# Ledger of designs, part 115: designed miniproteins, single chains, continued (2)

Each design is a single chain, and the fold is of that chain. pLDDT is the mean over its residues in the fold that is shown.

## One batch from the design tools (miniprotein)

Design m7987
Fold by ESMFold2-Fast:
Structure m7987 (fold): chain A 73 residues (1-73)
Amino acid sequence: AEKHKKLGDEYEKKKDFKRAAEHYTKAAQDYLAQQNYEEASEMYLKAARMYKEAGDDHMSKALENLAKYWKSL
């Protein structure tokens, strides 16, 4: 989880928004495997913002909805 979060942060800093989104999504999946739903939701929201910056509005909306779902648990 933390490794993918750090990679997401590095790609975001370089404005490689698609790769940042992919790594934040992997971090979210790792947090879900740990039953850490709050951190998973946060990572999905970061990934959604990165997809929006990359011009992928469909993925951005999908990950926003997924983040809301996991935060509700």
Scores: mean pLDDT 84

Design m7988
Fold by ESMFold2-Fast:
Structure m7988 (fold): chain A 97 residues (1-97)
Amino acid sequence: VSEAELLASVLLLGAAVAAVSSKRDKSVPEEIKKKLEEILRLAAELADAVEAGNEEEAKRLAEEIIERLKKLAEEYPEYKKYMEVLAKTAKELKEAI
């Protein structure tokens, strides 16, 4: 997997998190939106780490994203399926680094 493919995957993960936080057909609680915004910030930091070639930092950030998404899935069961899909994507990305 090339650096460009890893970066594209990180950006896609960030876009997916943003899409969940901006779900239009239902009101998403502000607390969930805030936590998803924090995960988006981590995804941006992950993109920077991948671009810089900092493999250790990239893996650390990917793991933090996975942990935060799993916690959200446990805390907000109505969004569990979305959080689990995002966590699986982040785990696959971490394995590709």
Scores: mean pLDDT 74

Design m7989
Fold by ESMFold2-Fast:
Structure m7989 (fold): chain A 63 residues (1-63)
Amino acid sequence: EKLKAALEYAEKLAELDAKKLEKETGEKPERSVELVDDKKLVAEAKTEKKKVTRVFDISHLIK
């Protein structure tokens, strides 16, 4: 399913962002991928000092 590929890609990017944040801040980052409004994926990596958020439009994958 196309949605599964998009989720895997978003999770992979969140993991890379989390590893970068961990090296930059020395803190253990939290990562999440959420489906919002059935049309976009929000991938976030955050620590207390810094947050990185990526938004992917997946409306074209929903049937």
Scores: mean pLDDT 76

Design m7990
Fold by ESMFold2-Fast:
Structure m7990 (fold): chain A 104 residues (1-104)
Amino acid sequence: SNSEIDKAINQVKQYVDQTLQQMQTASPDQKKQLVDDLRQKILDIISSVKVKSIKEAMHLFSTAVSALERFRDFALSQGDDEVVAHTDQVLEQTKKEIKKIISS
């Protein structure tokens, strides 16, 4: 296994868990900022890793998408409609940006 990919996936998972913990006590505006901060961390991690195969690229893409979908699900469970809408927008923007990174 590519150790860089494994480290990147583990870092994304750690940031997701930390951010979900922070979201439990955050205001809606703070939750939106936490989603934006996670997006940036995910993009930084993906940009720092040299992928060697389509399979590795798809694994990073899937990990990033799943991270943001977990936030959407959390926001939805809390009734935070504005946070859900913001997270959906961030998710679509992030999918486009990751596709650019893995296609380069």
Scores: mean pLDDT 81

Design m7991
Fold by ESMFold2-Fast:
Structure m7991 (fold): chain A 55 residues (1-55)
Amino acid sequence: KSVHDLIEELSLAYVRRDLERFERYAEEIKKKIPKDSVLYKTVEAMLERARAEAA
């Protein structure tokens, strides 16, 4: 899967409130992009927020 495809899947999982899929796709994206990128930081922030909303 491309990073673009993973971002689409991540967004869909977020809207559907599917935390398991959201975390899976977020970790997949984080493995494929540089840790210092804006996208990496955005994905981390979204993951933190999704986990907080599920708690």
Scores: mean pLDDT 78

Design m7992
Fold by ESMFold2-Fast:
Structure m7992 (fold): chain A 91 residues (1-91)
Amino acid sequence: SAAQKQSEQLLAASRTLDDLSRQSNPEASSLFRLGSYYLLSGSQHLKAGQDPSKYLKAGVDSLLQGSRLSSPDQSKVALDISAQAQAIYDA
């Protein structure tokens, strides 16, 4: 199903953000960790047939803030993931 694929995409994104947080400065790290948590929660809600919207929005907001505080390479990863989460939110 579309929900299953989106859930798996958010789970993969949360893992990428968890890895990214370990490589980042403390401020960006906390926001990427928060984003990871929100996308994981969104994934779990989609899997349960529940509305993920509040978690996806919070995740996008955290990633946009973290991208402004990180290196260009880290910012690109965070922005790409935020775009993925936004697309799921808009669907």
Scores: mean pLDDT 88

Design m7993
Fold by ESMFold2-Fast:
Structure m7993 (fold): chain A 71 residues (1-71)
Amino acid sequence: EDVEEFFLMLKAKVALDNKDYETAIKYANELIEKGYPVAAYRILAEVAELQGNTEEADKYRKKAEEIRKKL
């Protein structure tokens, strides 16, 4: 697994722990730009869950699974 992917996920995790959703979304977008869309949609799902939107979180998780199967 790519070290850059890991560090971007770690930075997003720190932002999520601080409820800094803007920063978490920023790192998710960087993951997409760098070719890691599965990790990005997992982060977006966590943002949605922390915001109390369980249905939106489920949709992002399904999107991540679809991309994983088609990569």
Scores: mean pLDDT 82

Design m7994
Fold by ESMFold2-Fast:
Structure m7994 (fold): chain A 94 residues (1-94)
Amino acid sequence: MEEALREALSLVLAFQGYRLLEVLKVTLSKERVTFEVRARSMFSGKDEEFDLTVVLRVDELIAMLELLRQGYLINKDYEKAEQYQKAIEYLKKV
């Protein structure tokens, strides 16, 4: 469950040009998830670390987790697919 959320967050940050280093804080609400993270620029040759706030809609995060779950199912990684399913179910209950 935690690994699935971290992987989705890493993908969001990677799309923006950042590598996830550490998750500092997670705040869950019915409509939004707020992540306070430490990240590094993918394009910086320097060891520059940034404290970033990432806010995702719960529905968008669920959609991303479902896409990643389908990828694991295609690759026959049923253990990872189940972890992603549990993360989706958890978010739907909040």
Scores: mean pLDDT 79

Design m7995
Fold by ESMFold2-Fast:
Structure m7995 (fold): chain A 101 residues (1-101)
Amino acid sequence: GPPPRRLELHFEVNSDEDAEKARKAGVEAVRQAARLGVPELRITLTSKSGATLELTIDLRRGEVRFSASGGDPEALRKLQEVASAVVREAARILDEMGLGR
């Protein structure tokens, strides 16, 4: 069948181990979306403290949007670290595919 129009992932991140698992899964999702021609990746990161980060990557346009709210500062920091790692890998994959050159 045709590839999906969007890949959506949700991770709860309450530890450094959770953060590393979410980072690896998010990075793999970027690679898979790029290989399959899926135009959008949406990742939602949450913590038990109520911190939430929503990351949207438009692979067709090379655009990134994110919002973060709630929780404690340490929880938000962990979510932002995961999001930043995924965004860096997305930029690298788009460059390798010749998008933007």
Scores: mean pLDDT 81

Design m7996
Fold by ESMFold2-Fast:
Structure m7996 (fold): chain A 86 residues (1-86)
Amino acid sequence: MVAERARELAERLAKLFGLPVLELPPPEQEQILANGLRYAELVLRGASKEEIRKVFKEVQGKEPEDEELDRIAKEAEEIKREVEKL
């Protein structure tokens, strides 16, 4: 059950950050899920928008657009609230 929940959260966060989880072969999906877990850590500790931007750049190798960063930050707050209710 723990591994399944971790995978689901990682997939959800990978999708939130624009990573193509479902379109890639399994070995590449595993790398994306690992990055999703890194994003999960940021979300769960309530990271600032600037911290999210920094990790996005480190993971994806490019700066996020301001509109994309705003969307990600909003959805991250919603995910954190959902997880806190569990």
Scores: mean pLDDT 67

Design m7997
Fold by ESMFold2-Fast:
Structure m7997 (fold): chain A 100 residues (1-100)
Amino acid sequence: MKLGRDGLISGEAARELALTAKTLEQGVAASLNGIGASTMGYLAQRSGDKESARLSAEGGRIAQEGGLEAIKTAQTEAQLLAGRGALEGGRNGIEYGEEG
């Protein structure tokens, strides 16, 4: 529904957010970035841009890794919830990229 240019920007943003989540490995911060990457991936998929969809899948995979690390280091319920959110968001990003 959007211009392909908007989808490319969203896909690139999803990848960058996921990379940041993976490198931080800090509970809520890593998980929030992972969720953000998945959301941007969803927007990229909605644009109908196949290149952005592929970047969305990559971002989703990176977000899953960040979410797993957040869960391993979690010491509070809030951190656990955030890590689980990143895992679910990452899975959605991968699915959106594969379907697009």
Scores: mean pLDDT 63

Design m7998
Fold by ESMFold2-Fast:
Structure m7998 (fold): chain A 82 residues (1-82)
Amino acid sequence: VTLNGFTPTSGPVGTLLTITGSGFKADGKVEVEFSGAKEPSSATIVDSTTVKVFMPDIPKGTHTLTVVVDGVKSNSLSFTAT
């Protein structure tokens, strides 16, 4: 699983993030881990290169975003919670 980018790169709780990359074809669960969150967020697969997730309630500031597809972690990207 590889992340290419995502938009927006900042926002408040409830912001809908569109994540682009590869390897999003899952037989089970797609989740997004945000640093500062106690639990992964459930994500929606749009296609094999696009995933959408709502930003969870995390502390304001810079956090790391990682996509998990059936337990396989992607590379991490930076996100700013406002």
Scores: mean pLDDT 77

Design m7999
Fold by ESMFold2-Fast:
Structure m7999 (fold): chain A 60 residues (1-60)
Amino acid sequence: SRSELLAQRGQALEELIEAGKELYRAVKDPTASDEEIEKLKKQLLELSKKYAELQKQIAA
């Protein structure tokens, strides 16, 4: 239902914001490895794609 999609969008946005904060913290941490940063970048990209797809479903 549309209400379920709206709730999922809200949760996806919160996850996207938190992932962005985590990536920012890792980038500014001198002990963080390039591998860790790369994994966080991939996670952020995946969450961004999920959010975009959900937005399209709601608009349809």
Scores: mean pLDDT 85

Design m8000
Fold by ESMFold2-Fast:
Structure m8000 (fold): chain A 65 residues (1-65)
Amino acid sequence: SEELEAEFAKYDTDGDGTITREELLAHGDKPPKSVIDAIDTDGDGTIDFEEFRRYLEAKRLAAKA
């Protein structure tokens, strides 16, 4: 949980509790469109803590594959 909170804080530079797609990309990540579509279920362009957790899990699993 602490690791997820620390990573979320790195992306959430404004501290507003959500990450925009622009903030995600600004961190230097270039996730595939399919990953963006999967984590942004509502298509509103914002990523909450729960969606970000799923993103990090997918990224971690991909690193082991």
Scores: mean pLDDT 68

